# Ledger of designs, part 22: designed miniproteins, single chains, continued (5)

Each design is a single chain, and the fold is of that chain. pLDDT is the mean over its residues in the fold that is shown.

## One batch from the design tools (miniprotein)

Design m16738
Fold by ESMFold2-Fast:
Structure m16738 (fold): chain A 64 residues (1-64)
Amino acid sequence: SEATAEEIVELLRAGDFEGAKELLMAQGFSETEALVAVADASKVEDEEEAKRAILRGLATRAAQ
């Protein structure tokens, strides 16, 4: 959800990569998928773009 994506972005900006990974795994991501998502979002400088990338990942997972 949007609120979950916002929390993940906040954790990434705070440097809490482990917390971001755990929250992604709670949404149904595998550990490897969560690590890839964290790495990809960490490359994005724009916070709104990072949030949109995470939202797309969450929507893709929800569709499975």
Scores: mean pLDDT 75

Design m16739
Fold by ESMFold2-Fast:
Structure m16739 (fold): chain A 74 residues (1-74)
Amino acid sequence: SMEEIKEMTKAFREVSREVEAMIAAGTPLEEIEAFIRERVTEVATKFGYSEAQIATLVAVALAEARRRVAEREA
């Protein structure tokens, strides 16, 4: 339903904001990656994503976090 899509979007947006706060705070990449793996898997599982879809979502989130941390360290 549209309500489920809104709740899912809100949940992933909250994870994204938490990751951005960790990056801004100077959190080590390994800790950020562990957080992403846990939180993205948790949210995606809650909304009924398949194992393959969860793996893709985690991979995309990790790639973005790695890019932003590299920019921070430059």
Scores: mean pLDDT 87

Design m16740
Fold by ESMFold2-Fast:
Structure m16740 (fold): chain A 69 residues (1-69)
Amino acid sequence: SMSLIEKIEKRIDELESQADDKSKRKELRLEAEVLEGMVRIMHATGVLSEEEAERLTGRIDEVLAKLEA
């Protein structure tokens, strides 16, 4: 079965694949912000290691930057 980390990574992959679709920009930005909040909470509660949280947050930040371009 897919781990929680793998599920988050899959959602980030889906955001990355759709980031060029201007019609979805507002929705994709909201989803990216929600995922960033989830990663932050999971790190604060000890569910994610520091390395895991930094890696996932870095990927989300790249998606957010692409959506703002």
Scores: mean pLDDT 83

Design m16741
Fold by ESMFold2-Fast:
Structure m16741 (fold): chain A 74 residues (1-74)
Amino acid sequence: MEKAKEQIEAFLKKSGLEIVDWKEKDGYLYIVAKDSKGRYYLIKVKLHKNGSFTIEKVEELPSLEEAKKKMEEL
């Protein structure tokens, strides 16, 4: 997981996203990220057997508080 997190972090940084929080559950990595305009996103990432990853969902959230709530509910 550690190396995959580094690759995902590098990808998100290149896309202008700052990682705020992350959580691993059921073979998925859930990431709370913030863009340069102050928008928050919950990103669901699937890790594949070959070491690649797929961003399955990107959900824009109205606030950091809603992002934290969704992470707690996972």
Scores: mean pLDDT 78

Design m16742
Fold by ESMFold2-Fast:
Structure m16742 (fold): chain A 74 residues (1-74)
Amino acid sequence: APSEEEIELEIEIALHVMAAAVALLEGDEAGRRRALEHLRRGLELARRGLELYPESELFRADAEALEAAIAELE
């Protein structure tokens, strides 16, 4: 079973991803900037998760998906 720390990190990542999606619905430059801030924060947390749990497929997938999403919005 995942640790409490692992679960907390995954919840924080998911909240940032959802916040980014909501920000993008605004359809303007300010929303895009807020989305990028949330995605970058999510990526920091996913990378932290990988430092703590190097064999976690979930944190690896999160990091890869967040890097791709950031690249598409930049």
Scores: mean pLDDT 87

Design m16743
Fold by ESMFold2-Fast:
Structure m16743 (fold): chain A 109 residues (1-109)
Amino acid sequence: MEKEIEELREEIRRLVDELAARLEAEVGPGAAASLREQFEAGMEVVDERLKAGEKLEEIAERLRRAAEHLREALALWDARRDRADAVAYAEHLRRALATLLDAAVLPPA
């Protein structure tokens, strides 16, 4: 479980960096910086939950869902042709971040 959590955290960091690189190239450095700051804050919440003794299984499940939403956001960004794709991208990005941040409001198990 601890190894899985470390691997999932590294995957999320990699996915955020890939998306940030696309945002920097196509939108600008401010958009990339904002994305990195938001997900860094989300990962800090995960760190505090780990320190608080939250179940590793629950943290791993949250990280898997966040990674899944980030993969979908990245795919939608690369494939986007219209407004519907852009809305779907934004929703998956929002869900990825919300999944990490919601850890702050749920009681430790």
Scores: mean pLDDT 77

Design m16744
Fold by ESMFold2-Fast:
Structure m16744 (fold): chain A 81 residues (1-81)
Amino acid sequence: MADQAQKLLDDAAQQRDDAEKAIADLRAFTARVGATGTPGDYAAAKTGADQQIAALNEQKGIADGLASSMTGFLNDMKNLE
């Protein structure tokens, strides 16, 4: 039980980190297109990136909620032995 809750907490933390890295990569990509591409290329890249970033922010919210719930469960198990 504790091992499974810890696995879910670790998975939630990894999901959060992966989402943050993906957001940073999308922002860097959009910035590169803005520096070297046409205004149309930038608009298309930004629209796609904004949609993906919105999805990744939803993913982060879910991961944060899961992490909070699992942390509470693990603390309860540690306190009860």
Scores: mean pLDDT 78

Design m16745
Fold by ESMFold2-Fast:
Structure m16745 (fold): chain A 76 residues (1-76)
Amino acid sequence: GAKEEAVQRLLRDLELAVAADDDVGILRTLSALESLVPSQQGLERLEAIANRLEAQGRQDLAAYVRERVAAIRARL
């Protein structure tokens, strides 16, 4: 449905922002994803993105993404 399409687009936008080291884009996209409350599959993809950020030396952003994933899981 429209929600799932929006989540997939935002996940792609987040991956592009991570590749571009666009901190503002990362934070904006995460905020939008939190509002949509992604499914378990979407949360697993967010965890993969956090692992990628950590591998790039962006430990603070990786930790932030993991905190947001935990907050979303608490609402499921």
Scores: mean pLDDT 81

Design m16746
Fold by ESMFold2-Fast:
Structure m16746 (fold): chain A 79 residues (1-79)
Amino acid sequence: MPVEEVARAVEEALREEGVEVVARALNPDAGEVFLLVRGPSREAIERAARAILERVPGVTRVELFFSGPTTAGLRVTAA
């Protein structure tokens, strides 16, 4: 799946949990999507990350890096 298509599906899953995307970067050569996100709670961000891993085709890994109480970096890996 193209990395741009994965990024679109990931952003949709984030929106469903009320999580906003502040910044994004794509690395097509590594199959990676990097997102800086802000959510209504830590739990909402964690639910969104799990939803991405479970529901987005081609996603093999999601890593969470909390930078504040409601802000986090996401690394999404797709095969």
Scores: mean pLDDT 82

Design m16747
Fold by ESMFold2-Fast:
Structure m16747 (fold): chain A 79 residues (1-79)
Amino acid sequence: SSREAQIKAEVALAEKIFNAIKNDLPPKVAKKVADALKEVKTAIDNKAPIDELTKKVIHAEAAVVLSIMGIVSDKKLQQ
């Protein structure tokens, strides 16, 4: 579907951006982004239904956000 093609294009763009900036990211954030992209790509390769693919994208985005928030909290708690 056009929606599936759009998600695939957005993932490819995200990978291109990530590859350009990954060396400037904290290692923990870089790993979480890489893992999230891998999970979405695996779902695409396995021809997951659009609903499952959408859930994987949402879960990946949430995991990245929570990882960033965790790093910010950890820095603030270093007393």
Scores: mean pLDDT 72

Design m16748
Fold by ESMFold2-Fast:
Structure m16748 (fold): chain A 91 residues (1-91)
Amino acid sequence: MSKEELEERLYREFLELYRTIEDPEEFVRAAEELARRVGRELGLSDSAIEHIAEFAGVKAREAAEAPPEEAERILREAAEEVAELMTLAAE
């Protein structure tokens, strides 16, 4: 999977979680679990997976606390950064 394909996948999945999960804390946990699942699929180390999941959770919380248009921008930036971290960890 290319970095660009990974970014688009993560953005789509983060955005779907944001739109479907009404509880902010549940959304944050779902975003962290998404990052863990994708990290496992890519064969990343447990340490890298937990670090990236924690980062995804921080960004998910920022998005949950923001207005909807701002939240979508935060989730796009989160997808780009998470994809970068995963790509670097996979090398």
Scores: mean pLDDT 86

Design m16749
Fold by ESMFold2-Fast:
Structure m16749 (fold): chain A 93 residues (1-93)
Amino acid sequence: STFDEFQSTIISKAKEKFGSEFTPENEVKLVNFLKNAQIDVESYGDEALLNLKQLQKYSDIALEKSSSFSDFLTELDIRLGVLVLKHAVNKVT
């Protein structure tokens, strides 16, 4: 699936940027975060989140702005949270 490709891409980029901080335990945390984000997204409207380009863009910005793996998860949470909220507002209006 396209989401599986997106997940693999983000995992690869995180491994490359964070090196030794990207432990198997941290990979599990990232995978669980992405799965939870997908579930939340599906609860608010399936069709608007076929836009993997927006997910990729915000994930890339989170990666660029973070200096550590924990910062990356925090930035990712903030940015994907804003994307989900923006989508919900646009759907209701």
Scores: mean pLDDT 69

Design m16750
Fold by ESMFold2-Fast:
Structure m16750 (fold): chain A 81 residues (1-81)
Amino acid sequence: MEAIDTTPELEKVEEEVRKTLEEADRALQAGDKEKARKYGKEVALAFRKAGLDKTADNVLRILAHATGEDAEELLEEVERE
């Protein structure tokens, strides 16, 4: 009952990027900020490609806060890739 279905497109994106997001989180816990930044950018790019710009922005904001970097710099990096 608590498990609600998201839209099919969101489910596909979440399924694919969730693994990468968890890898980013694990890298942060291990103190590997470079690896966390790389995985976080990949997640954001995947959400943007799916048309979920707002979700991508939230992912980058969380990543920037966790790594101690500016979200604007991460956004520029993601756009350049």
Scores: mean pLDDT 68

Design m16751
Fold by ESMFold2-Fast:
Structure m16751 (fold): chain A 90 residues (1-90)
Amino acid sequence: MEEAEKEKELALEAAKKGDYETAIEHYAKAAELYIKAGDYEKAAEVAEEAAKLTTDPEAKRQFLAAAGQSYLKAGDEEKAKKLFEEAKAL
């Protein structure tokens, strides 16, 4: 959890500097660490942030799908459904 939070902080700092590629990398790593820690709600949130920053439709689809899967594991079926539909539309 602490390691995942540090990666999220690094992503936020990179985003503030306009370094979106670095921000996306740190958000992706934070999501993986949150999943490993069982914090699926936070994993979904950082995956959604990565989806917002990417200009690549394929990467965006993958991040939205990952966020949806994490919300599903967190028990938030409505958010998961919305994100899966958004990813499918890409």
Scores: mean pLDDT 85

Design m16752
Fold by ESMFold2-Fast:
Structure m16752 (fold): chain A 74 residues (1-74)
Amino acid sequence: MTETERMIEGMERTLRGLADGASRKVPSVADQLRRLADQGIRDMRAARTAEEADRLGQRAADAIKALMEAGLAA
């Protein structure tokens, strides 16, 4: 296992944790939050570089946060 693979595995755990936490706060969008995490994980695994994987992971985390905030404001 490379250092890059270990980093991606850590980011996958982080995205799943974020989606689970957000889903508990806003159950109405729980399925959508989990889909965002799953897509982000797929995108990171398809990335050609560690930098690309990190950028894609950050975009997924930002999307999860934005959806959670929108749900809390409704």
Scores: mean pLDDT 82

Design m16753
Fold by ESMFold2-Fast:
Structure m16753 (fold): chain A 58 residues (1-58)
Amino acid sequence: DAAAGLAALRARGGAGRGAAATFGMGVKENDPELGARGAAEVARAAGDEAAAQTALSM
C-alpha cells in the first residue's frame, strides 16, 4: 500500500526519494512509461531487481 511503500522509500534515502518523485510524476502526467520507470526505481531501491524488471516489462 502507499503508506508502507512511502515508509520504505523514506528509509532508503536519496535513491528512494528520486524514485518516488519519478513515480509520482508518471501518475500525475498519466504517462505509463514514466510510471513504470518510477516503479522500477522504487523496486531497485528496495533491493528487488525481479520486481523492477517486471515493472519495466509492463
Scores: mean pLDDT 61

Design m16754
Fold by ESMFold2-Fast:
Structure m16754 (fold): chain A 87 residues (1-87)
Amino acid sequence: MEEIEKLVEELEKLLRDPSASVEEQLEKLREIRRKLLELGTEEHKRLAEGLDRAIETMEELKAQGDDEAARVIAMVAAQELREFLEE
């Protein structure tokens, strides 16, 4: 759990950093997804499925050159992860 908390903090820092790229945000979300799957609970798997959809949407938006929209998807994903950790 502490590993996921740390990764979410790092994602939140990337989202606040204007020099951070969408690719860096994507890599952080992929790492969080991998850690969620390793934990293996139903709730963690549900979150990982949500991150799969977010990652796919961000990759599509990035391919279209819409980095701002991709960042919004990452912010929503980070908020959902934060809410889960605060439960």
Scores: mean pLDDT 83

Design m16755
Fold by ESMFold2-Fast:
Structure m16755 (fold): chain A 85 residues (1-85)
Amino acid sequence: SRAELLKKLEEIEEEIVKEKKVSSTSEALEELSKRLGISVDEVLDLLIAEWESISGPQPEEKKELFKELLRNSDYEKAEELAKKL
C-alpha cells in the first residue's frame, strides 16, 4: 500500500516537473496531494520515505526540520539538508 503510493509519488513528481505547472513548493505539495488523493501531511510523510529510500534512515530531528522547510516553501534549504550533513 505505502510502497504503491511511493511509486505513484515518483511518477506524479516527474509529470509535475514536465508540465512546469507549479512555481512554488506549496503549489507542488497541493498538486501532489490532489493527484495522490491524500492530505498534504501524508504527502510530506511520503517525501520523507522517498528521501530515506535514497539516503538511508535519517534522524527524527532532520525529518521534522525537512517537513517544516517544505511547509514554509523553502525547497532549496530542504534539498540542501537532504544532500549531506
Scores: mean pLDDT 68

Design m16756
Fold by ESMFold2-Fast:
Structure m16756 (fold): chain A 72 residues (1-72)
Amino acid sequence: MVDYDDPAVVRVAIAELAHPDEAGRLKAVELLGQVKDPALHPEVLPALRRVAEEDPSPRVRAAAREAIRRLG
């Protein structure tokens, strides 16, 4: 089973936020939005905020805003 709070899984998902394919970045945003305890992963919220402000895709930016809303 994929543990969404596993530090290795979170680290890979943060790296995938730089994926050249929009679908890859959307999957990374969705996975990071499913982190159960964001206080254990202080890098997640800053990464999602950067994507919400700077990603070239409006769809990816909207997904990042929704993930931030789910986390806090």
Scores: mean pLDDT 77

Design m16757
Fold by ESMFold2-Fast:
Structure m16757 (fold): chain A 68 residues (1-68)
Amino acid sequence: SLDDILEGLELLEKGEYEKAREKLEKAIKQDPARARAWLEYALTNLDPNDPNREKKEEILKELLAKVP
């Protein structure tokens, strides 16, 4: 659901990576097309000055690979 996507992305921003993965994987299972669009959006809008950018990028790419 959109709620799971938005919560997951907020958790990712906060550095709560395990909880972020759980929410986003749930979203992928429920609506893969919608989850894909939001994950691609998040990946293209990562802050280049975020010291955790590389870690967030890795997680987003890992999640995108799980979308059918």
Scores: mean pLDDT 85

Design m16758
Fold by ESMFold2-Fast:
Structure m16758 (fold): chain A 86 residues (1-86)
Amino acid sequence: MILSREELIEYLKNNKDKKFAIQGVGSPDQQELLDLVKEAGLDISTIKTTVNVGGGFEERDIKKLLEEGYDVIRYVGDDKYEVIES
């Protein structure tokens, strides 16, 4: 599911009981996603982050997160965000 910034904030507000994962620590994308989570009123400490040496989620890491019941949020460019539901 591809969402705008505003649609992602609304999705997070409506699904705060779900488990969310975002891309790795220290990337610009991660900081923007953490800011969106905070704006949605979610507890940042519940958000799983993956450490990515290359800066993005690897497909293997996404698959594992989905298997563990996390919805995966990633920035896909052009002010669009992808939510991959578990």
Scores: mean pLDDT 72

Design m16759
Fold by ESMFold2-Fast:
Structure m16759 (fold): chain A 67 residues (1-67)
Amino acid sequence: NAVVTQLVAQLEALKAQLPQAAESIDLAISYLQKDEPKLAAEQVFSLSMRFPQSEALKQLLEQLTAL
């Protein structure tokens, strides 16, 4: 799925920018690869609460909830 591949790439890029969030990002990637987008969205939502100024996290959450 091209959309999932793009979202995984965006999460990998975000992990490089926010290494302190790497474990949660890796969980979100794992859920997407297992076709569990709702669980991936929950991980990204939790991250957006920890990093409320991150526009990238808000955009990723919107894309994940649209799946």
Scores: mean pLDDT 82

Design m16760
Fold by ESMFold2-Fast:
Structure m16760 (fold): chain A 120 residues (1-120)
Amino acid sequence: ADALLDEVIARLEEAVEFIDNAIEKMKTASKEEQKEILKGLLDRIVELLNFLKEAAETLRDVNPEAARILQEAIDKLVELVKKLSEALQNDDYDKGIEIAKEIREVLRETLERLRALKAQ
């Protein structure tokens, strides 16, 4: 079994659950609480991105298809992290929620693709 691919899948599952919880909390949160929730989400996704970059480099020679799937996700997530940072700087929390949902969809699609690849 590819232990690194299993770890990537687990980390993506945890990130999706974290974002889902954050989005639910934002529905009843004050603007100040929304800011802190979105900051926490940004920090968590940056940490995930650093892990995914290391994983993609490691997988490049041993599982090139998994590395390609991860690189596509990384490229999308880097742009979404920039947009989320900008929304936070502008106190645009509605836009921040929209971007969080887009991050969730990228992670969910990536998770589905990696699970399908592992089933081969």
Scores: mean pLDDT 89

Design m16761
Fold by ESMFold2-Fast:
Structure m16761 (fold): chain A 71 residues (1-71)
Amino acid sequence: SLEETIERVREETLRLAREIGEEVEEEVRRRLRYADELFAKDSAASQAAAAILVVGELVEAELLLRKKKAE
């Protein structure tokens, strides 16, 4: 389901953010809470926006972790 997919992406995003550092994890958690608010709306557009935001956070966390490991 979409909810299960979003939860898996959220868990992976937070795992990557945690590897970067506690400050990054805190900021990612804050932004993911905004996505939760959008997902709670009864609008297909809001649910799609929430999914896009969560996937965007995953991509950002992966890129940031790769940059940190390359240093």
Scores: mean pLDDT 80

Design m16762
Fold by ESMFold2-Fast:
Structure m16762 (fold): chain A 73 residues (1-73)
Amino acid sequence: GALPSAERLAEQQAIVRAVNEVFKEFPELDLDQRAAVNQAVALLYKQGYSAEEITEILKEWLKAGKDPAAEVK
Protein backbone atom coordinates (compact mmCIF):
# COMPACT_ATOMS: atom_id res chain seq x y z
CA GLY A 1 0.00 0.00 0.00
CA ALA A 2 1.00 3.64 -0.42
CA LEU A 3 2.31 4.87 2.95
CA PRO A 4 2.98 8.59 3.45
CA SER A 5 6.66 9.51 3.78
CA ALA A 6 7.97 11.45 6.78
CA GLU A 7 8.19 14.53 4.52
CA ARG A 8 4.56 14.12 3.40
CA LEU A 9 3.39 13.71 7.02
CA ALA A 10 5.31 16.85 8.04
CA GLU A 11 3.72 18.75 5.11
CA GLN A 12 0.21 17.63 6.10
CA GLN A 13 0.82 18.53 9.78
CA ALA A 14 2.11 22.00 8.82
CA ILE A 15 -0.91 22.63 6.54
CA VAL A 16 -3.39 21.44 9.21
CA ARG A 17 -1.69 23.64 11.84
CA ALA A 18 -1.88 26.77 9.66
CA VAL A 19 -5.53 26.09 8.68
CA ASN A 20 -6.56 25.51 12.33
CA GLU A 21 -4.85 28.73 13.51
CA VAL A 22 -6.64 30.78 10.80
CA PHE A 23 -10.02 29.18 11.60
CA LYS A 24 -9.56 29.90 15.35
CA GLU A 25 -9.00 33.60 14.55
CA PHE A 26 -11.88 33.71 11.98
CA PRO A 27 -14.59 31.27 13.20
CA GLU A 28 -17.24 33.23 11.22
CA LEU A 29 -15.89 32.03 7.82
CA ASP A 30 -18.48 30.17 5.71
CA LEU A 31 -17.79 26.89 3.86
CA ASP A 32 -16.68 28.65 0.65
CA GLN A 33 -14.30 30.93 2.57
CA ARG A 34 -12.91 27.94 4.51
CA ALA A 35 -12.30 26.12 1.20
CA ALA A 36 -10.45 29.21 -0.11
CA VAL A 37 -8.27 29.24 3.05
CA ASN A 38 -7.43 25.52 2.62
CA GLN A 39 -6.50 26.11 -1.05
CA ALA A 40 -4.34 29.16 -0.21
CA VAL A 41 -2.52 27.33 2.64
CA ALA A 42 -1.66 24.37 0.37
CA LEU A 43 -0.39 26.65 -2.43
CA LEU A 44 1.70 28.82 -0.06
CA TYR A 45 3.26 25.70 1.49
CA LYS A 46 4.20 24.45 -2.01
CA GLN A 47 5.77 27.89 -2.67
CA GLY A 48 8.11 27.30 0.32
CA TYR A 49 6.41 29.28 3.11
CA SER A 50 6.43 27.86 6.65
CA ALA A 51 3.21 27.14 8.60
CA GLU A 52 3.90 30.21 10.75
CA GLU A 53 4.45 32.48 7.71
CA ILE A 54 1.32 31.10 6.00
CA THR A 55 -0.77 31.75 9.13
CA GLU A 56 0.43 35.38 9.29
CA ILE A 57 -0.14 35.98 5.55
CA LEU A 58 -3.68 34.57 5.62
CA LYS A 59 -4.62 36.50 8.77
CA GLU A 60 -3.43 39.73 7.09
CA TRP A 61 -5.40 38.97 3.90
CA LEU A 62 -8.59 38.13 5.83
CA LYS A 63 -8.28 41.22 8.09
CA ALA A 64 -7.94 43.33 4.90
CA GLY A 65 -11.10 41.74 3.43
CA LYS A 66 -9.18 39.99 0.63
CA ASP A 67 -10.08 36.61 -0.90
CA PRO A 68 -7.16 34.25 -0.05
CA ALA A 69 -7.77 32.12 -3.19
CA ALA A 70 -7.47 35.22 -5.44
CA GLU A 71 -4.35 36.52 -3.60
CA VAL A 72 -2.43 33.20 -3.91
CA LYS A 73 -2.94 32.95 -7.70
Scores: mean pLDDT 78

Design m16763
Fold by ESMFold2-Fast:
Formats: sequence, structure tokens, C-alpha cells
Structure m16763 (fold): chain A 120 residues (1-120)
Amino acid sequence: LEARIREVEERIRELAREMAETDDLKKQVELLQEIRDLLGELIRLYRELGAPQERIETYERLREAIGRMLESIGTLLPNDKEVQEKLIALLQELGAALAAGDYERALAIAEEIIELLKKT
């Protein structure tokens, strides 16, 4: 069980690093969808392990924020170039935070992305 948790966490970090290094919005969205699915797997594994509720809630909040962000990105018009450029930069920052295991920073960036997309 712990070995599976570590494998999933390492995979999230690898995807997050790739997201931090790319300027291709489509690739960033694909990586973010995979990270969201892996966070769902982590939540299941931590519940099976009997991890503290506080840890589980942190992953649930992060997964929810990513889900809301992906839904909002799906409403973007193809010609919103300025918004797309800002979004790419914020997704790179989100990738860096996730790769570092800084989930508090990742949550803050996800909320910033959601706010950016609300203005569009």
C-alpha cells in the first residue's frame, strides 16, 4: 500500500515537472487531467491506509480546485490569446509547486487561475 502511494506521488511529480516545462496549453491540460485522476487514486489509497482526515481533505481540496479549473478552461474561446498566455504561465507555476510538493502554493495558484477564467 505505501509502495503504491509512493509510486503515484512520484508519477504526479513527473507530470507536474513536465507541465512546468511546457508552453503548450493543450499538453498542460492533458497533464493536469492525468494529475487530477492520480489525486483521486491517492485519496482512495490514503483512505485505505487510514491516513489522518486532514491529509485526505488537503488532497480532496486540491483535486476539487483542479476539477473546477479544468471545467473553466473548457469554456475558453480559441481567440482569447492574452488569457491563454497568462494561463500558460500560471499552469507552469502550478506544475512547479506540485513538483515541489507545495500543495498550499498549488491551491493558491489554482484559485488564481479560476479567478482569471471568471473574468473571461
Scores: mean pLDDT 83

Design m16764
Fold by ESMFold2-Fast:
Structure m16764 (fold): chain A 61 residues (1-61)
Amino acid sequence: MEEVKTEALAKINAAVRKAVEKGDQETLDKIIELGRKAVASEDPEEQKKYADEAVKIAEES
């Protein structure tokens, strides 16, 4: 089950890098908040949900 956390963190890190490259501070702040929620959650489905949301926000910005 640790694989889900590793994949979620990898997605969040990729989203953070993309937001930093674009210089969008609001998007970066939202991604960081989602990453914090993903790390704090012990539910694999919640971790995946937050990670997917972070990626979506980074792509839409």
Scores: mean pLDDT 76

Design m16765
Fold by ESMFold2-Fast:
Structure m16765 (fold): chain A 61 residues (1-61)
Amino acid sequence: SAPSEAELEALREEFVRALVEKEGLSEEQARRRADAGVAAIRRDPLYWPLFLRELEELKAA
């Protein structure tokens, strides 16, 4: 199942926040990384559950 555009936008924002807060990336670096992840999901929906797992692990750290 492919995520909706709204789900991808929400995931992107959550990823940016988590990367800045947990990994200490700059906002620019976090946005580039989150954008790459969302682009990968759009290209192949099999990446969506993998990125959800990455986000949960990042938030738990």
Scores: mean pLDDT 81

Design m16766
Fold by ESMFold2-Fast:
Structure m16766 (fold): chain A 66 residues (1-66)
Amino acid sequence: SNFTNADNLINNSLVLSTKSNNYMVMSDVYNSNGDTVMSTTYRNNSITLYDESQRLLSEANSLRDS
């Protein structure tokens, strides 16, 4: 079912979005401690996870609209 597949994509999107937010918090923690290298690493990983989350959400919406 396209609805079941869409729900799975939405759930995966939420997991990645949550992980992205956690990585951004870690980036801020490292930055506050003066660890710019780790801060940048967590920030970049957060952005990648967020972009993948948005891709999955877009795919889910396409499946529900078909």
Scores: mean pLDDT 88

Design m16767
Fold by ESMFold2-Fast:
Structure m16767 (fold): chain A 79 residues (1-79)
Amino acid sequence: SELEAVATGLITGELPLTEEAVSILAEALDLPLRDAADYEHFGLVLRITAKELGALPVTPESLARVLAEARRAYLASLA
């Protein structure tokens, strides 16, 4: 899917952390990103989460877990 391709590219570094690419993921995850700093912050959380979970190379199973944990970590950072 487009979401899986974009998420994988953002995690592996094939896609840069642009607002355009990160917004696709943010919309799918229902994340309220407001500005360039929010997009960069979520993108970095996504990459760090994938690395810490040992999810490289990305698989469909690891991707689902990375997205769930990155979303949780990002929302926790707002509290």
Scores: mean pLDDT 81

Design m16768
Fold by ESMFold2-Fast:
Structure m16768 (fold): chain A 92 residues (1-92)
Amino acid sequence: MAVEHAREAARHAREAAEAARRGDREAAAEHLAEAAEHLSEAMRELGVSEVLSEEEIEALREEVLRLSPEEQERIAERMAGLAEQLAAYAES
């Protein structure tokens, strides 16, 4: 169900923000990639055509790994908010 994927995306995004705050750039990048994958699956189940491929998820992980912890935290917080909104929408 889209709700499950959206909630899982929010959880991973929050874990990414925590890892970024600790300066753990690798853990932050891994959690952000997992959040993006779950968000993509939630959107697919809702009939949205915007779905990330495996190649795009891997590229995102590599790009995020090159960012500063501050940038990773900002992205993670925004992704968590988006995922939480999507979960609420999917549940309604």
Scores: mean pLDDT 80

Design m16769
Fold by ESMFold2-Fast:
Structure m16769 (fold): chain A 81 residues (1-81)
Amino acid sequence: SSLLEEAKKILEEMIKELKLSEEEKAIVRQLYEAMENGDLEKAEQLAKQLVLLLQERKSQEDVDRAVKKLREVLELAEKMQ
């Protein structure tokens, strides 16, 4: 799916720009797998978990950037249903 490829690019950009840790990257991988499986509820839960984790270690500006990118990714997930 072209939408799934677009979501992957956004997630990869987020990982690179925000210098995500291995733990944070693991959540991103699980989020992408949930999207591949059409599990929107799990994708939303994982996005929320990632934001909470980022809030502990990142600046508010970086958290806001992640929230924006995750919102774009979840909008693509909704369009795939």
Scores: mean pLDDT 87

Design m16770
Fold by ESMFold2-Fast:
Structure m16770 (fold): chain A 89 residues (1-89)
Amino acid sequence: AELPDRETLERLIEEGRAEAATLPPRLKEYALLQIRVLELAYELGIPIDEVIERIGEIARELVAKGVPASEAILEALRRVAEELEEKLK
């Protein structure tokens, strides 16, 4: 199978950003962080499923420590984005 072209991924990212702009502030933060993580994973050549697994691991650890699920997912996204941005340096 041919690799998904960059143009298709860029279109999905732009569409996601446009949708995020119309969302309530909290949900907008979620959407923008998800888009950022996917963008960074693509630039670094990291499989998206590996990134999703890492987000899930961090979120589960935070929930086990008493963090509400919504806050845990946001924090997991922030940490994964930071980890990926450091790899890009």
Scores: mean pLDDT 75

Design m16771
Fold by ESMFold2-Fast:
Parts: C-alpha cells; sequence; structure tokens
Structure m16771 (fold): chain A 98 residues (1-98)
C-alpha cells in the first residue's frame, strides 16, 4: 500500500479574512489527487504541489480555503489517491481566530 505522513499543518487567517489551511506531507508515490477534510467535511480537492523547501522529491504541500472557523482544535485529514489505491492520514491542528 502507498504510504502518506503529515509533517505539519496550520490554519492561517489572511489579511482579507480568508482562512487558509496548509498541509505539508510526504508520500511514497506521487499522488494523482488530494482531498482535504476538516472534522470530516471536505474543504479542498486538487493536486498536491511538490515542496522543494523540504529537501525531498517525496515532500508535498496542499492548500485549501476553509469555512469561517472559530478558535479551537480541528482534525485535518488528507486523502491521497495513487495508481495503487487511496490512503488517508490525520493531524489535529489548533487555531486561534483574531
Amino acid sequence: SPKLTILDAAIIEQKDGKQILTVLFTASQTPQSVDIYVNGKKVGTGKAQQAPSLGSDNAYVAEAEVPDLPSGDYKVTVKATFPSGTVTASKTVHYEKK
């Protein structure tokens, strides 16, 4: 089975008030697509971008705009689809609203 590991995730409020979730992860294969979930609700779908700053060809970043979230702890789940199958990983992220 393909392997996926979340290295870090953060929710950041932009100057315009938009909340962006950024997830950094590694994968054993290049993902064909990545779906992002917050507390089980899908917030983003797309392709992951390779993250050269992590110094690995197996490191990726994915971003999604999240719905207006209050301060709290959120379960972030990444569902990556590979030619060999689908794998999920989760991480809890703490967010403080301004």
Scores: mean pLDDT 80

Design m16772
Fold by ESMFold2-Fast:
Structure m16772 (fold): chain A 78 residues (1-78)
Amino acid sequence: SEKLEEIKKKLEEYVEEFKKKAETLSEEEIQELLEKTEKLKKEIPAIAKELGKEEEGELAKEAAEKIIEALKEVLKKK
């Protein structure tokens, strides 16, 4: 599905952005990325269920959770 593919692409982009700028992102930029990732995470289960790809959705959700945790840790350092 295009929508699940778009979510995967966005998660990959967020990971890449985080890797490039983890320690140098402003609090505002980190908070924005955190909000975007949390929003995607909330959408994943419904989309995966609709597509019959629950396992793939679970993996995507876990990836999003890992990014969220990493962003929160960087935010604590600011």
Scores: mean pLDDT 73

